# Ledger of designs, part 25: designed miniproteins, single chains, continued (3)

Each design is a single chain, and the fold is of that chain. pLDDT is the mean over its residues in the fold that is shown.

## One batch from the design tools (miniprotein)

Design m8812
Fold by ESMFold2-Fast:
Structure m8812 (fold): chain A 59 residues (1-59)
Amino acid sequence: GKIYEALRDFTRVAPGFLALKKGDRVEVLKEVDDDWLLARSLETGEEGYVPKALLKEVE
């Protein structure tokens, strides 16, 4: 899948959201809407929702 990198820390604010640190990489599982992705952390293996604006594509 597409690999993205976190531009800043994202603290988990609710169940279903993915917690990330700046520089963490994720694989996109689904594009939910224009603002949100469902992704898997390559650092932790956890899955959850993240804002697209937090991420940059690294491929």
Scores: mean pLDDT 80

Design m8813
Fold by ESMFold2-Fast:
Structure m8813 (fold): chain A 59 residues (1-59)
Amino acid sequence: GQVAVVTEDFEALLPTELTLKKGDVVEVLKEVNDNYWLVKNLATGETGYVPRSKLKFLN
């Protein structure tokens, strides 16, 4: 899948969201809308929804 780097810390406020730290590498699993995407943290294997604005694609 597409791989992205987290550009800013994100703290989950909902049980469906995933907490991420700047520099984490994630795989995009599903683009559910323009603002929030389902991702997998490649270091932990955990999945959840995060704001698209916190991600930078690695191509």
Scores: mean pLDDT 82

Design m8814
Fold by ESMFold2-Fast:
Structure m8814 (fold): chain A 152 residues (1-152)
Amino acid sequence: MKEFLKKNLDQVKELLEETKKLGEELAKIGGELAKKFSDAVVQTLTYLAKAVEALYKGDFETAKKYLEQALEYMKEAKKYTEELAKKFKEAGLTEEADEILKLVKEAQEAVELALQAANNGDAYTAASNALHASELILEAMKKALEAAKKAN
């Protein structure tokens, strides 16, 4: 268990650093809305990493608080994604917009499952869903950056 949680934490931290780099690129070319999206998903990943670290330390109460914070930022990210997707569709990038919307929706569902698992004392399922949400967020960031480059 503890080795699993450590490996999971390291993977979430790697995904956070990659998402930060791509988010900075997206913010430079996508304007204010893309920056708000990038900031919200980076905060989501930051709190997911903190939650997995708390699980690794056996602190479920702290993990739940960080997962609740991650969910709040994920809801903000979803709102900005809906606005960003409208702009991409107006630019003729309907497929890319729909992919980003789907990835962000699935990421929010994964964060909700992580929180539910943490509430049930299931560190394995909580950490696995936090990692899955982090992977989906990175894919959404990659798709958003590709769409922003095509729109410009």
Scores: mean pLDDT 90

Design m8816
Fold by ESMFold2-Fast:
Structure m8816 (fold): chain A 72 residues (1-72)
Amino acid sequence: LSEEEIRALFDKYDKDGDGKLSEEEFVALLQEEFGLSEAKARAYFKKYDVDGDGTLSRFEFIAAVKEVAKEL
C-alpha cells in the first residue's frame, strides 16, 4: 500500500469530512478492505487512538494502516 492509497481510504470512510475517523468507521474499513475480524480491528483502533479522544486523526490512521499492512 502506498501513502496515496491509504489517504484515499481515509477520505472514502471519512463521510462527514471532519478529518477524523470514529471507531465504527475505522473498524468497518479494516474489515471491508483488509478482511480483519472486528476484535482485531478494534485492537488496532485502541492502540493508535493515542490522544484517547475516541477518534483517529489522519496521521494516526496512516500509522495504523501501515502497521496492519506489515501483519498481512
Scores: mean pLDDT 78

Design m8817
Fold by ESMFold2-Fast:
Structure m8817 (fold): chain A 55 residues (1-55)
Amino acid sequence: DKYDSLTELEQKVVTLLKQNPNLSQKEIAELLGVSQSTVSRHLKRAEEILGEKLR
């Protein structure tokens, strides 16, 4: 697990998805106080770093 290579925001996104896999990008964005575009970008980077599909 390359979790330590994620930014704090990316770690929060991954943690939220592991706790509730049905969360939409909009819901994650609202919970974290960021834009949907920011969530989408960081999700893609987290998937690349972890080598797994999160969504």
Scores: mean pLDDT 79

Design m8818
Fold by ESMFold2-Fast:
Structure m8818 (fold): chain A 125 residues (1-125)
Amino acid sequence: ADGRTPLHLAAERGNAGAVRRLLAEGADPSAKDKDGRTPLHLAAEAGRVGAVLVILEEADARGIDLSHADNDGNTAHQLADAAGHTELSDLLLRYYAALDDPAARAAVLDELRALAAARGERDAL
């Protein structure tokens, strides 16, 4: 009814292991719920660094652009910032600024991996 997939729910909950499994089984990381939000939007708003990392790693590997705004005009980094997840918001903004630079994207993914490890989110690693 809400357009929410299992990937949306796993991402919002920060279950990075479930996110990785669902993406491996063909789940669409670009799927939008009724509010125009992707799983990345929900993970970012919830401050789920491990889920964000796994989604961005798979999007990068598949050449998928996840920089689109929800129905309120908010990108994932803006939802993270509004929720007080400043470090995650900064990393997401840098990732989107580096869409044409694979080396810069890889560096941001490495910083996200370090942040996930610092938060004890081992399922993302």
Scores: mean pLDDT 84

Design m8819
Fold by ESMFold2-Fast:
Structure m8819 (fold): chain A 114 residues (1-114)
Amino acid sequence: PAIDPRLEVPGDGSEKTKLGTELLIAAQRGDLERVRELLERGADVNARDTEGRTPLHLAAQAGNLEIVELLLENGADVNAQDNEGNTPLHLARELGNQEVVELLLANGADPNAK
């Protein structure tokens, strides 16, 4: 499958930028083992794509509870805002991913962020 160009971390093409891009792709695809591998290799857990989305935004949107848990355990910013001001909690609520909503709230997500 073609890589979505929006999932690319803008940067100098360094190893960290490449790891961040791969982490965003793995989070979107629901590849738990690849997410774990990339974090162990030093991928930035808070990497941002061209739309300001983090791996946590993509995992919350996909409804992948295990990847959401893994990202939060590795220091993901639970209240990260994309370029439209949306948090992972907003995306989880929009899609009705109730277990992800509850997990994000348990980890300090602001329920009143709009």
Scores: mean pLDDT 83

Design m8820
Fold by ESMFold2-Fast:
Structure m8820 (fold): chain A 96 residues (1-96)
Amino acid sequence: LTELDERGLTPLHRAAGIGDIEKIKALPKELVNAKDKEGLTPLHIAARTGNVEVVKLLIEMGADLTAKSAKTGKTPLDLAEEYGNDEVVELLKKAL
């Protein structure tokens, strides 16, 4: 997974983007619903990248499945569908 730019990203946004499971587990769960400058949460990033294990972990940490991006109003489910991440789509639908 590619590193994310430093644009209001928390350590959890970055770890979710690169799929660093160990780092995600070590980070405080208070970061789980933090939004970057585009209104994206770590769950939006994980849904876009298609990392099922990261999505499961973020849900366990209390991620808001209905959070909307600031620019387009997209939820994590919307991003998973747009990027063709079918396993993440099914996981998010089951968790909703």
Scores: mean pLDDT 80

Design m8821
Fold by ESMFold2-Fast:
Structure m8821 (fold): chain A 128 residues (1-128)
Amino acid sequence: SPEQAALNQDLFVAASTGDVEAVEAALKAGADVNAQGANGRTALHLAAEAGHVEVVEVLLKNGADVNAQDNNGRTALHLAAEAGHVEVVEVLLKNGADVNAKDNNGKTALDLAKEAGHEEVAKVLEEA
């Protein structure tokens, strides 16, 4: 419905900006935690890429699919690793993120962390 699309959009904006209260409000109002927007990305993808640890935790607690893939086959773990967000990577792994998931180019989160020069993220992923 148009109302559902608006609620999902509110969730995407809140997740991308790190607004924890707005994320909780959108979810309580009935936003779909696993809705896919632009490029097939969920709120979890947007929060993970931006490094918003508390938003990632709230989304996962509310049933976000930790292994959801965007249109490039990338998970939240891929995006957090490429961006160098160590704490987000740790939260995703604790919640069952597949460390071996490959994107459409055959790359794992570890490959992306190494290519981006994020040594601490690479170490966390190698120890997972």
Scores: mean pLDDT 95

Design m8822
Fold by ESMFold2-Fast:
Structure m8822 (fold): chain A 61 residues (1-61)
Amino acid sequence: MPEEVKEFGKKIKELREKKGLSQRELAELVGVSQTTISNIEKGKIKPGGGIKERLKEVLDM
């Protein structure tokens, strides 16, 4: 899909799996719920700037 939100979610999933993290573990490191990570990875929600920055830090983006 040409949606940036879906591409971002796909990239987050790939980087999380590369690090061997579960959705729960990534959520704990970022300080959000597992449901939030699941929704971001599915492209259902766009993370706010603070969550996006934490995701970049945790996933070394």
Scores: mean pLDDT 79

Design m8823
Fold by ESMFold2-Fast:
Structure m8823 (fold): chain A 60 residues (1-60)
Amino acid sequence: SVEDLAERLRALGKDPQQAIDFFDKDGNGTISTAEIRDVMRSLGITDPRALEITLRFLKL
């Protein structure tokens, strides 16, 4: 759910390296919207709101 995703992102935010590794699927050192979307889809998360919440979290 969206709430579960938000809690996981907060946990990842306590370890910036894990957050980067989690979303940087290609290992290129940058996190793109497409990479975030692909990771969320691989987790079975297809809610557009989940993508928006993830982007807002990473902008912090």
Scores: mean pLDDT 60

Design m8824
Fold by ESMFold2-Fast:
Structure m8824 (fold): chain A 152 residues (1-152)
Amino acid sequence: GRAIGHVINAPPELVVPIALKLVEEEKPDAVIIGYDGSSEEALKAAKEVAEKIKKEFPDIPVALIASDKKEVDPSQVEAILAVADVVAAGGRVLVLVVTTSADEKVVKGAFEGFKNQAEKVIKDPAKRAAALEALDQALEQALAQIEEDKAL
């Protein structure tokens, strides 16, 4: 598929190496990183991931989205629009949810945050529809990962 959802449920010190490995394996054209904005630890880990991806893969646009943020984040508008352009061009998007407690509610909450930002930021109806479809595909994969992890 063109969109891949993955949950990183790991100690903060392992979040960055896991995220970089996923970028190397999946070879995305764009990355979205979701985190719990009420958690300073999750915010720090998500920012470190974004900085490392930008350093190692400078051509990959990275959007950083807090799951609790209802309003548009002005600092992320350019990144969200760049990701939307990648999706509209048929590019591959990796959607990462960074959490210290992986469950269905946390994953769904993160994707609600992604959809809220996409709906508010992406003004082109066709690009917005493509982005929302990609997010639905990534959510399905992230939820499947949580179900597989529960079976262990």
Scores: mean pLDDT 82

Design m8825
Fold by ESMFold2-Fast:
Structure m8825 (fold): chain A 58 residues (1-58)
Amino acid sequence: SKQEALDKINKLKEEIEKLERDAVLRHIRGEMTPEELAEVRKKIEELQAEIKKLEDSL
């Protein structure tokens, strides 16, 4: 349903925000390698693609 798609979009946006905040904190602490940063970026891109697919279905 439309409501289920909207709820899923909101959850995905919250997941992206959490990933970004965690990455910033780890970067400040010097605990993030270039490989780990690339993995976080890839995960965010995948979540953004899923959001776009859901929005296109509305």
Scores: mean pLDDT 85

Design m8826
Fold by ESMFold2-Fast:
Structure m8826 (fold): chain A 66 residues (1-66)
Amino acid sequence: TPLGRVIRTVRTHRGLSQRELAERAGLSQSTISLIEQNRLTPSDEQLRRIAEALGVSVESLLNGSS
């Protein structure tokens, strides 16, 4: 499963908008949008911040085990 789709699925299950996830992760909403569209590959640091903001492990996002 593409990483961006996993992030979108977890985010929507948490009831978060792209803006809310971006604010929690310390990223821009446009960055979250591009990552969820698989148009931008997040850095390791960005991926860790997204996982923390979603309350999941990086491993869960990479393995699609949400």
Scores: mean pLDDT 83

Design m8827
Fold by ESMFold2-Fast:
Structure m8827 (fold): chain A 89 residues (1-89)
Amino acid sequence: MVLGASRLHLAARKGDLEEVRRLLEQGADVNAKDLDGYTPLHMAALSKSPNAPEVVELLLEHGADPDAKDKDGKTPADLAKESGNEALL
């Protein structure tokens, strides 16, 4: 278990669409921040999974804040651009 990261953060990073959906249905906080200020949407933006676009859509449908800033002032869209995933956001 990573300190400060929820199961939703880890599922989003892996692109585990089924686990993301299950956790959100169970009331997981879609805007939870880990110790670095990352939300699940930040993790999805950094994901190398081919399912990352579907995870991003699912998180946004559940009220994920696309303007949330991490500790370095970066939004999920900023991280997506840096990781080559700019089409996600």
Scores: mean pLDDT 80

Design m8828
Fold by ESMFold2-Fast:
Structure m8828 (fold): chain A 89 residues (1-89)
Amino acid sequence: MELAEKYEKLGEEAEKQGDNKSAARQYVKSGQIYLLEGDYEKAVEAFEKAIELDPDFAEAWILLGESYRKLGKEEKAQEYIELAKKVGP
């Protein structure tokens, strides 16, 4: 929990500096930790922030889909996984 919050804070600081790609990476790290801890709603929030900051970050789209699957929202999960296939490398 504290580690996920540290990455979230690093993401907020990167946003303040205008480094949206670095901010997105920090939010993905935070979301991955929430996902491991079983806090799927917090994981969704973190991955949504990452995608808003870097919509080309395919991993964030995949992880958002996985988080929705953990919440029992399979149709929404599949939509985000398909969107991940459309983002560039």
Scores: mean pLDDT 83

Design m8829
Fold by ESMFold2-Fast:
Parts: structure tokens; sequence; C-alpha cells
Structure m8829 (fold): chain A 87 residues (1-87)
């Protein structure tokens, strides 16, 4: 399901398993296709609270925007709860 795909994607980006996505984790996934400045820009676009990291809720909202998917409030809640329970 799309919920399982989003959860898997977050876990792929969250390489160290701390429940947030950092610049370093994004760098490892996108490799050399993006500059450090481009990676920082992606984080800034997703990071709504300005802490320099992408949390689960911010990732889900960013994912919807970038992929054009529209999740229900219940689907979004399930993704957040399942990811939080996995940590």
Amino acid sequence: SIIDEIIKDFKIYDKDGDGVITKEELREIVGDDLTDEQIEELIKEADKDGDGKIDIEEFVEWYEKETGLKLSEEERKEIVERLKKSY
C-alpha cells in the first residue's frame, strides 16, 4: 500500500534510525547527484520548524507535495503512529 511505501521510504532516508532525516542521511541516499547546497535547500523546504532536520510529520507532508499524492487525515496519522512505534 502507499502507506507502507511512505514508511519504507522514511526508513531508507533515516539511515541511523533516530526518527529524523538529516543532511548527512539525505546525502547518502541521493549520492553525488545533488550538491550540499541543494540538499540543504530540500531540508529547508520540508523542515517547517527550522531545526535543520525533517521529522516524520514534515516528511509525510513533503512527500505528498512532491509526489502529488493526497492522503486522508487517517492515513497520515497511521504513517506517523507506525513510524513512531518502530523506534
Scores: mean pLDDT 72

Design m8830
Fold by ESMFold2-Fast:
Structure m8830 (fold): chain A 160 residues (1-160)
Amino acid sequence: SKEEKLIEEVEKAIDEYLETLAKIAEEAGDDKLAEGIRKAREKKELPSAELLRLYAEFYKKMSPEQQQKLSELRSQLRELVRKVIKELFGDKADEVLAQINELRQEFAAELADARLAGEDRTQELIEELKKKIEDLLISYGASKELAEVLAKALVLAFLV
């Protein structure tokens, strides 16, 4: 179906993004980060809080060229999801994208507040964000399966 093709396209983009990130980590000598990313990809899971800590330390050591390459890959993943949302929701797409952006800003604020309070809520907040995006997409008429894969892509693009 059209929906199955959209799911496949987004899943492929997630796979390509994670494999490219793993290769960049491996080429830089960070085998632990590369292995962690590949395991998340194999399980079709979002990065754990521990893997995100490893990524943050790795990012600080990246060259400006490597950071730019990852920024371009993130933009490509975001643009693909935007295209899928436009194709799925038509005239309501801009409204959906605006609400997703509000959820992202709320997540960033809650994460910052938790860190200031000395609370480790990263995993909880990631799971909450994913569920809120899924529920939003379903409310606009997406199937549960399509909503789940789109939410994974969006959350991944926000985290790495």
Scores: mean pLDDT 85

Design m8831
Fold by ESMFold2-Fast:
Structure m8831 (fold): chain A 81 residues (1-81)
Amino acid sequence: KEKEIKEALSAFRDALINNEKLDTSKFKEETLKAVSEILLENLKEIPERKELAEKVEELLKKGKYPEAIELVIDYLNSVPK
């Protein structure tokens, strides 16, 4: 469980570094859910990302974990690093 989450987070980081999309189909739904929840909690700590956090939370409520992760990647690739 922890190893799969770490691998997914590493893939997320690689997607940001390479300005690429993450292939979420490589991961189990429970792993994508855990990663999405981690990303949401991190976004809540950053006041400037409140709107993004609200959108991610809505996707999580709908069980759309791949879409939540993709939204975060797209946003972070659109802003200065």
Scores: mean pLDDT 78

Design m8832
Fold by ESMFold2-Fast:
Structure m8832 (fold): chain A 86 residues (1-86)
Amino acid sequence: LGEALLQAAEEGDLERVRELLAQGADVNAVVKNPRPGQIPGETPLHLAARAGHKEVVALLVENGADVNAKDATGLTPADLAEINGV
């Protein structure tokens, strides 16, 4: 569930994100085994913000995503969103 939520958030799949959260996926799941382009400690909110998926960002925040979570480089989702003009 957590890995699937991370993937759906990165892809901007709003319907899949809703489905996974309804199934009990941890909204604050973290990347433990980073794939190319991922950083350890990134949450679904980091991945959605980096990719510019505004609707997914809003949905994750509404479901209790930690907006102050830091990845392994010390960046928050807000830092990644600012880089992408979101």
Scores: mean pLDDT 78

Design m8833
Fold by ESMFold2-Fast:
Structure m8833 (fold): chain A 73 residues (1-73)
Amino acid sequence: AVDENGNTPLHVAAAMGDLEKVKELLAAGADVNARNRAGATPLDLARARAEATGDERSREIVELLLANGADPA
């Protein structure tokens, strides 16, 4: 299911820096390239968080999403 902004669970986990939830969702076959209503992918949200916070978890999420076929465009 998606929220009112078109965010999938993977978007939310990436935006929150929840590395363990990202791993679970990817193992369950989550669409890594799904776009929310703003046209943002989970990778876009993970990158924004990594840039804003500088935390290692957000950086690991970016790497994990890229390893699972996220478009780096």
Scores: mean pLDDT 81

Design m8834
Fold by ESMFold2-Fast:
Structure m8834 (fold): chain A 76 residues (1-76)
Amino acid sequence: MRLTPEEARRIAERMLEAEKKYGRDHAIEVLAQELSRLTGAPLSVARGAAKAVLDSKLPREEAIQRAANSLADVNA
């Protein structure tokens, strides 16, 4: 299932809060768990995607949507 813009925004806000309070590694884990839950991808694969999102120059919401869609397409 493709992420809605509203879901991507919610996840982006949670990541921003986690990153500010607990740092980058914690934000990666938060996103990896959400991506794994939403797409069914293994947590190890979701962590790789989460790192790519944090390193991306795209708006965070767009980077999250692209990562989730890519992981969902592989599991379809």
Scores: mean pLDDT 78

Design m8835
Fold by ESMFold2-Fast:
Structure m8835 (fold): chain A 68 residues (1-68)
Amino acid sequence: SEELFKKFDKDGDGVLTADELQDFLKSLGWTPSRDAVERLIKRFDKDGDGVLDFEEFKALLRSLGLTG
């Protein structure tokens, strides 16, 4: 999961933006709209900063059944 997070964290800032999360979901064969990605971020963004840190990303993966 950490290597996957780092792969999509293109700026190396330790967070995933909506664009980076959309790229991740597309890599899984999903076709999310921008609005769907932003809603998904809001569900797991406990800090209210509009991005996902690694802990929030892990919570997202668990909700999708993608823990490995």
Scores: mean pLDDT 76

Design m8836
Fold by ESMFold2-Fast:
Structure m8836 (fold): chain A 70 residues (1-70)
Amino acid sequence: SLPSEEEREAAFKVFDKDGDGVITKAELSSVLGLTDAAADAFLKTYADKDGDGVIDYEEFLAMLDRFSNE
């Protein structure tokens, strides 16, 4: 099931270490224990639609919705 709004905000804050409102490759790698190459591939697969290589809050929510369809 889709997490509650509070759980989604809490999850985003876990990834958003710098509190800048986006999740970077470095933050993703730190939280998930990925290598730089694996984190880059993850961003390109799920979040790099805009070419920034970061995940904002709306993209994070879309990513969670996509995972629920797997």
Scores: mean pLDDT 68

Design m8837
Fold by ESMFold2-Fast:
Structure m8837 (fold): chain A 73 residues (1-73)
Amino acid sequence: MKALSVEEAIELLRKDPTLIVGVKGPSPFSGFLIVPTSRGYLIVPVNEKGFGPAIFAPTLEEVERLLRELLEK
C-alpha cells in the first residue's frame, strides 16, 4: 500500500481537514487511516487482515503526537 509519511499527512490535513489520509506503518501493508470527525480525528490501524481499534485525537497536533508514538512501536 502506498501511503504518506506523518509529515506529509499532517501538511495535507492542514490544507484540507476533511480528507481521509493514509499514513505508512512500520511494515508493508500496515499503516494508519486518519478519519476526520465533527469533534476531531480517528486514528485507525490498518493491515492486510483488516482494521484495529480506533484512537481518538481531538486536534491535528494530537494526531501528529500519537502517530509518532505508534510508529516507535
Scores: mean pLDDT 75

Design m8838
Fold by ESMFold2-Fast:
Structure m8838 (fold): chain A 54 residues (1-54)
Amino acid sequence: MSMVEKALEALKLHEEDGLSYAEIAEKMGISVATARYYIKLGQAIEKAKEIAEK
């Protein structure tokens, strides 16, 4: 799984399932700091896709 895929998965868990950073970290087997980073990266990826499609 690429870093982009991990970031988007973390974002979906946060946005769709309402999981906390700690819950996402446990589910994905990563640190809380990494989960926070992936969520931020996922948000940036979604924003970049929206801009590219306009």
Scores: mean pLDDT 78

Design m8839
Fold by ESMFold2-Fast:
Structure m8839 (fold): chain A 70 residues (1-70)
Amino acid sequence: SELEELFKKYDKDGDGVLDREELEAFLKDVGSTYDADELLATFDADGDGTLDFAEFELLVRALNNEPLPL
């Protein structure tokens, strides 16, 4: 899966979540104008500053201009 490959590329620790720094690296690589803190506020349901794979998938769909269920 392309999304799984992207997630693993930025999940350098292999802990199954992306922290703010890993999310910033992803956003820079894809040329996104979004702030990592803004995206965490939107997609991080727990507010702990990390995204799991399901939250990352919703974020990628948003970046691809796909309507969110939110």
Scores: mean pLDDT 73

Design m8840
Fold by ESMFold2-Fast:
Order: sequence, then C-alpha cells, then structure tokens
Structure m8840 (fold): chain A 65 residues (1-65)
Amino acid sequence: TEEELRKAFGKIDKDGDGVISKEELTEVMEQLGLDPEKVFADVDKDGDGVIDFDEFKVLYEKYLS
C-alpha cells in the first residue's frame, strides 16, 4: 500500500528531507544483493543525484516488490 511505501521511504530518508540520496539508496540495495549504481542510474533520469517519492514507487515495484 502507499502507507507501506511511505513508511519504507521514511526509514531510508534518515534526514527527512523528502528525497533519498545515493548513499542512503546504496545501503538498501546492497542488503538486497542489487547493484546500487545500476539501480540509481535506471531511476535517476533527471541526473539530480536524488530519488523522490514518485521515483521510489517505481523502484520499489521494479526491484523490491
């Protein structure tokens, strides 16, 4: 559910700034046996170096669901 996604996002976003940094994403991806560089490059299409909640939903469905 969206509530579960929001809770997961909040656990990764330790700063509470509403975005996930590459460093924060790397920790989660490594725990799951995924290549964080590939995942980040696939999701961060804007090249701004962070992942917002909408991008996280896509990432979760593709890699974490």
Scores: mean pLDDT 72

Design m8841
Fold by ESMFold2-Fast:
Formats: C-alpha cells, sequence, structure tokens
Structure m8841 (fold): chain A 78 residues (1-78)
C-alpha cells in the first residue's frame, strides 16, 4: 500500500492470527520493513500495547517463532 506495507504488516496490525499463519506458510518476509523501517513485529506490538487488539499477543509469538528480529529498530531508533 502507500506506506510500503506488506500483507503481513496489515495482518500483524489487525491481530489476524489466521492470516499471519497463512502468509508465513507462503514465504512472507517476516522482517520486511515499511517506509519507516517498521517490521510486522513492530506493528503487532503497537496493536497490543496501544489498541489492545485481540490476537496481537499470538501474532507476536508467531512472528518471533518464524525468525522476527525483536531488536530491529525503525527510523526513530525504536
Amino acid sequence: NSNGETELHKAAREGDVEKVKELLANGADVNAKDKNGRTPLHLAKEALEKKGIEGAALVIDLLLRNGADENAKDTSGN
């Protein structure tokens, strides 16, 4: 989309556990970066912490199990 997001970014932001599973099974890049250097893991953590999105904790677990870099930093150093 216009933010450089992949489908995995969107699914992670929405807490869509089943879509995240599907995308990862189809070879989605777990560490893909949007225009701001944010990974799907960054968006899943934001969904959990700021929005209380149901499923976001499970999405975080799935991303980490599939090689997401928990220490990856965006353009703001977060």
Scores: mean pLDDT 78

Design m8842
Fold by ESMFold2-Fast:
Structure m8842 (fold): chain A 69 residues (1-69)
Amino acid sequence: SQIAEFKEAFSLFDKDGDGTITTKELGTVMRSLGQNPAIEEMIREADIDGNGTIDFPEFLTMMARMMKT
């Protein structure tokens, strides 16, 4: 299942097991894949609350939106 793959990837970043990851950690991964302004903007958009963290449901929503676009 694609959801199971996302959960495994999310758990790799979730060191504390709180069910959240930081936007900086997500940014580091995306940056290592490619240095694009669009990717950076997408990361900023994912942090709607401005807390600097993304929980698993928000992560899934972001991935779904990226795939749809």
Scores: mean pLDDT 63

Design m8843
Fold by ESMFold2-Fast:
Structure m8843 (fold): chain A 68 residues (1-68)
Amino acid sequence: MSEEQLEELKEYARELAEKLGLSEEQIERVVRLVEQGRLDALGVFLQLRGGASDEELAELGKKVKELE
């Protein structure tokens, strides 16, 4: 993944976390998980802490695949 692709994915994940009503500290955790490539942990975190739907997680997965 290029630097530009990583930045786009971080921005997307941050916007999704903000939409889900996560705190600033939780949003920072989301961005860190993206930087670490821990996408499974990211999905679990968004689901458990933000209440992300299966549809929102599927859209995130599509974005990840588009940027790979």
Scores: mean pLDDT 75

Design m8844
Fold by ESMFold2-Fast:
Structure m8844 (fold): chain A 79 residues (1-79)
Amino acid sequence: ASQVYTPEQIAFYQKIGQELKKIRQEQGLSQEQVAEILGVSQSTISKLESGTSAPSPETFSRIVSYLTDQAIKELKGIL
């Protein structure tokens, strides 16, 4: 692959990892449990939460879906 990640892209992926960790901790879930939910390895979750790895397009799609589902649940809890 000839694509170089920009600092903005790196910052975005780090932010996604931080949000994933925040929601995981608020739900009382382990990294292994979130890995099972997303269908990835625990090491993938660890790398994403630490910001040491950018997700694959498939993994990113699963993360966005999971975060969206959590946001909808929070909105329903308020309403």
Scores: mean pLDDT 74

Design m8845
Fold by ESMFold2-Fast:
Structure m8845 (fold): chain A 104 residues (1-104)
Amino acid sequence: SEEELKAQVELFEAAAMGDAEKVKELLESGLVTKEDLNMTLGELRVKLGGPSSDDVIDSYTPLHLAAINGHKEVVDILLKNGADPNIKNKLGKTPADLAKENGH
């Protein structure tokens, strides 16, 4: 639905910005599923009618974005709600790899 797509966009924004309260609200709303937590930014872009791309950032999940930016509370919330810590981005990096490489 349109409301679910909006919630998926807000999830990626909140994860990137470290907005833990917004992540909690989205999960409590029921508009974001476990599958949505494991969706890549590129998959969301395609759902919104955008082109597919080979950009590295399009291979990031919400967990990758939270981890690379050091948003530990968001990382914890996402993991508790079924985010897969083993998903690799286009460069073969897990969220934990990105956190470590960026000093988090």
Scores: mean pLDDT 86

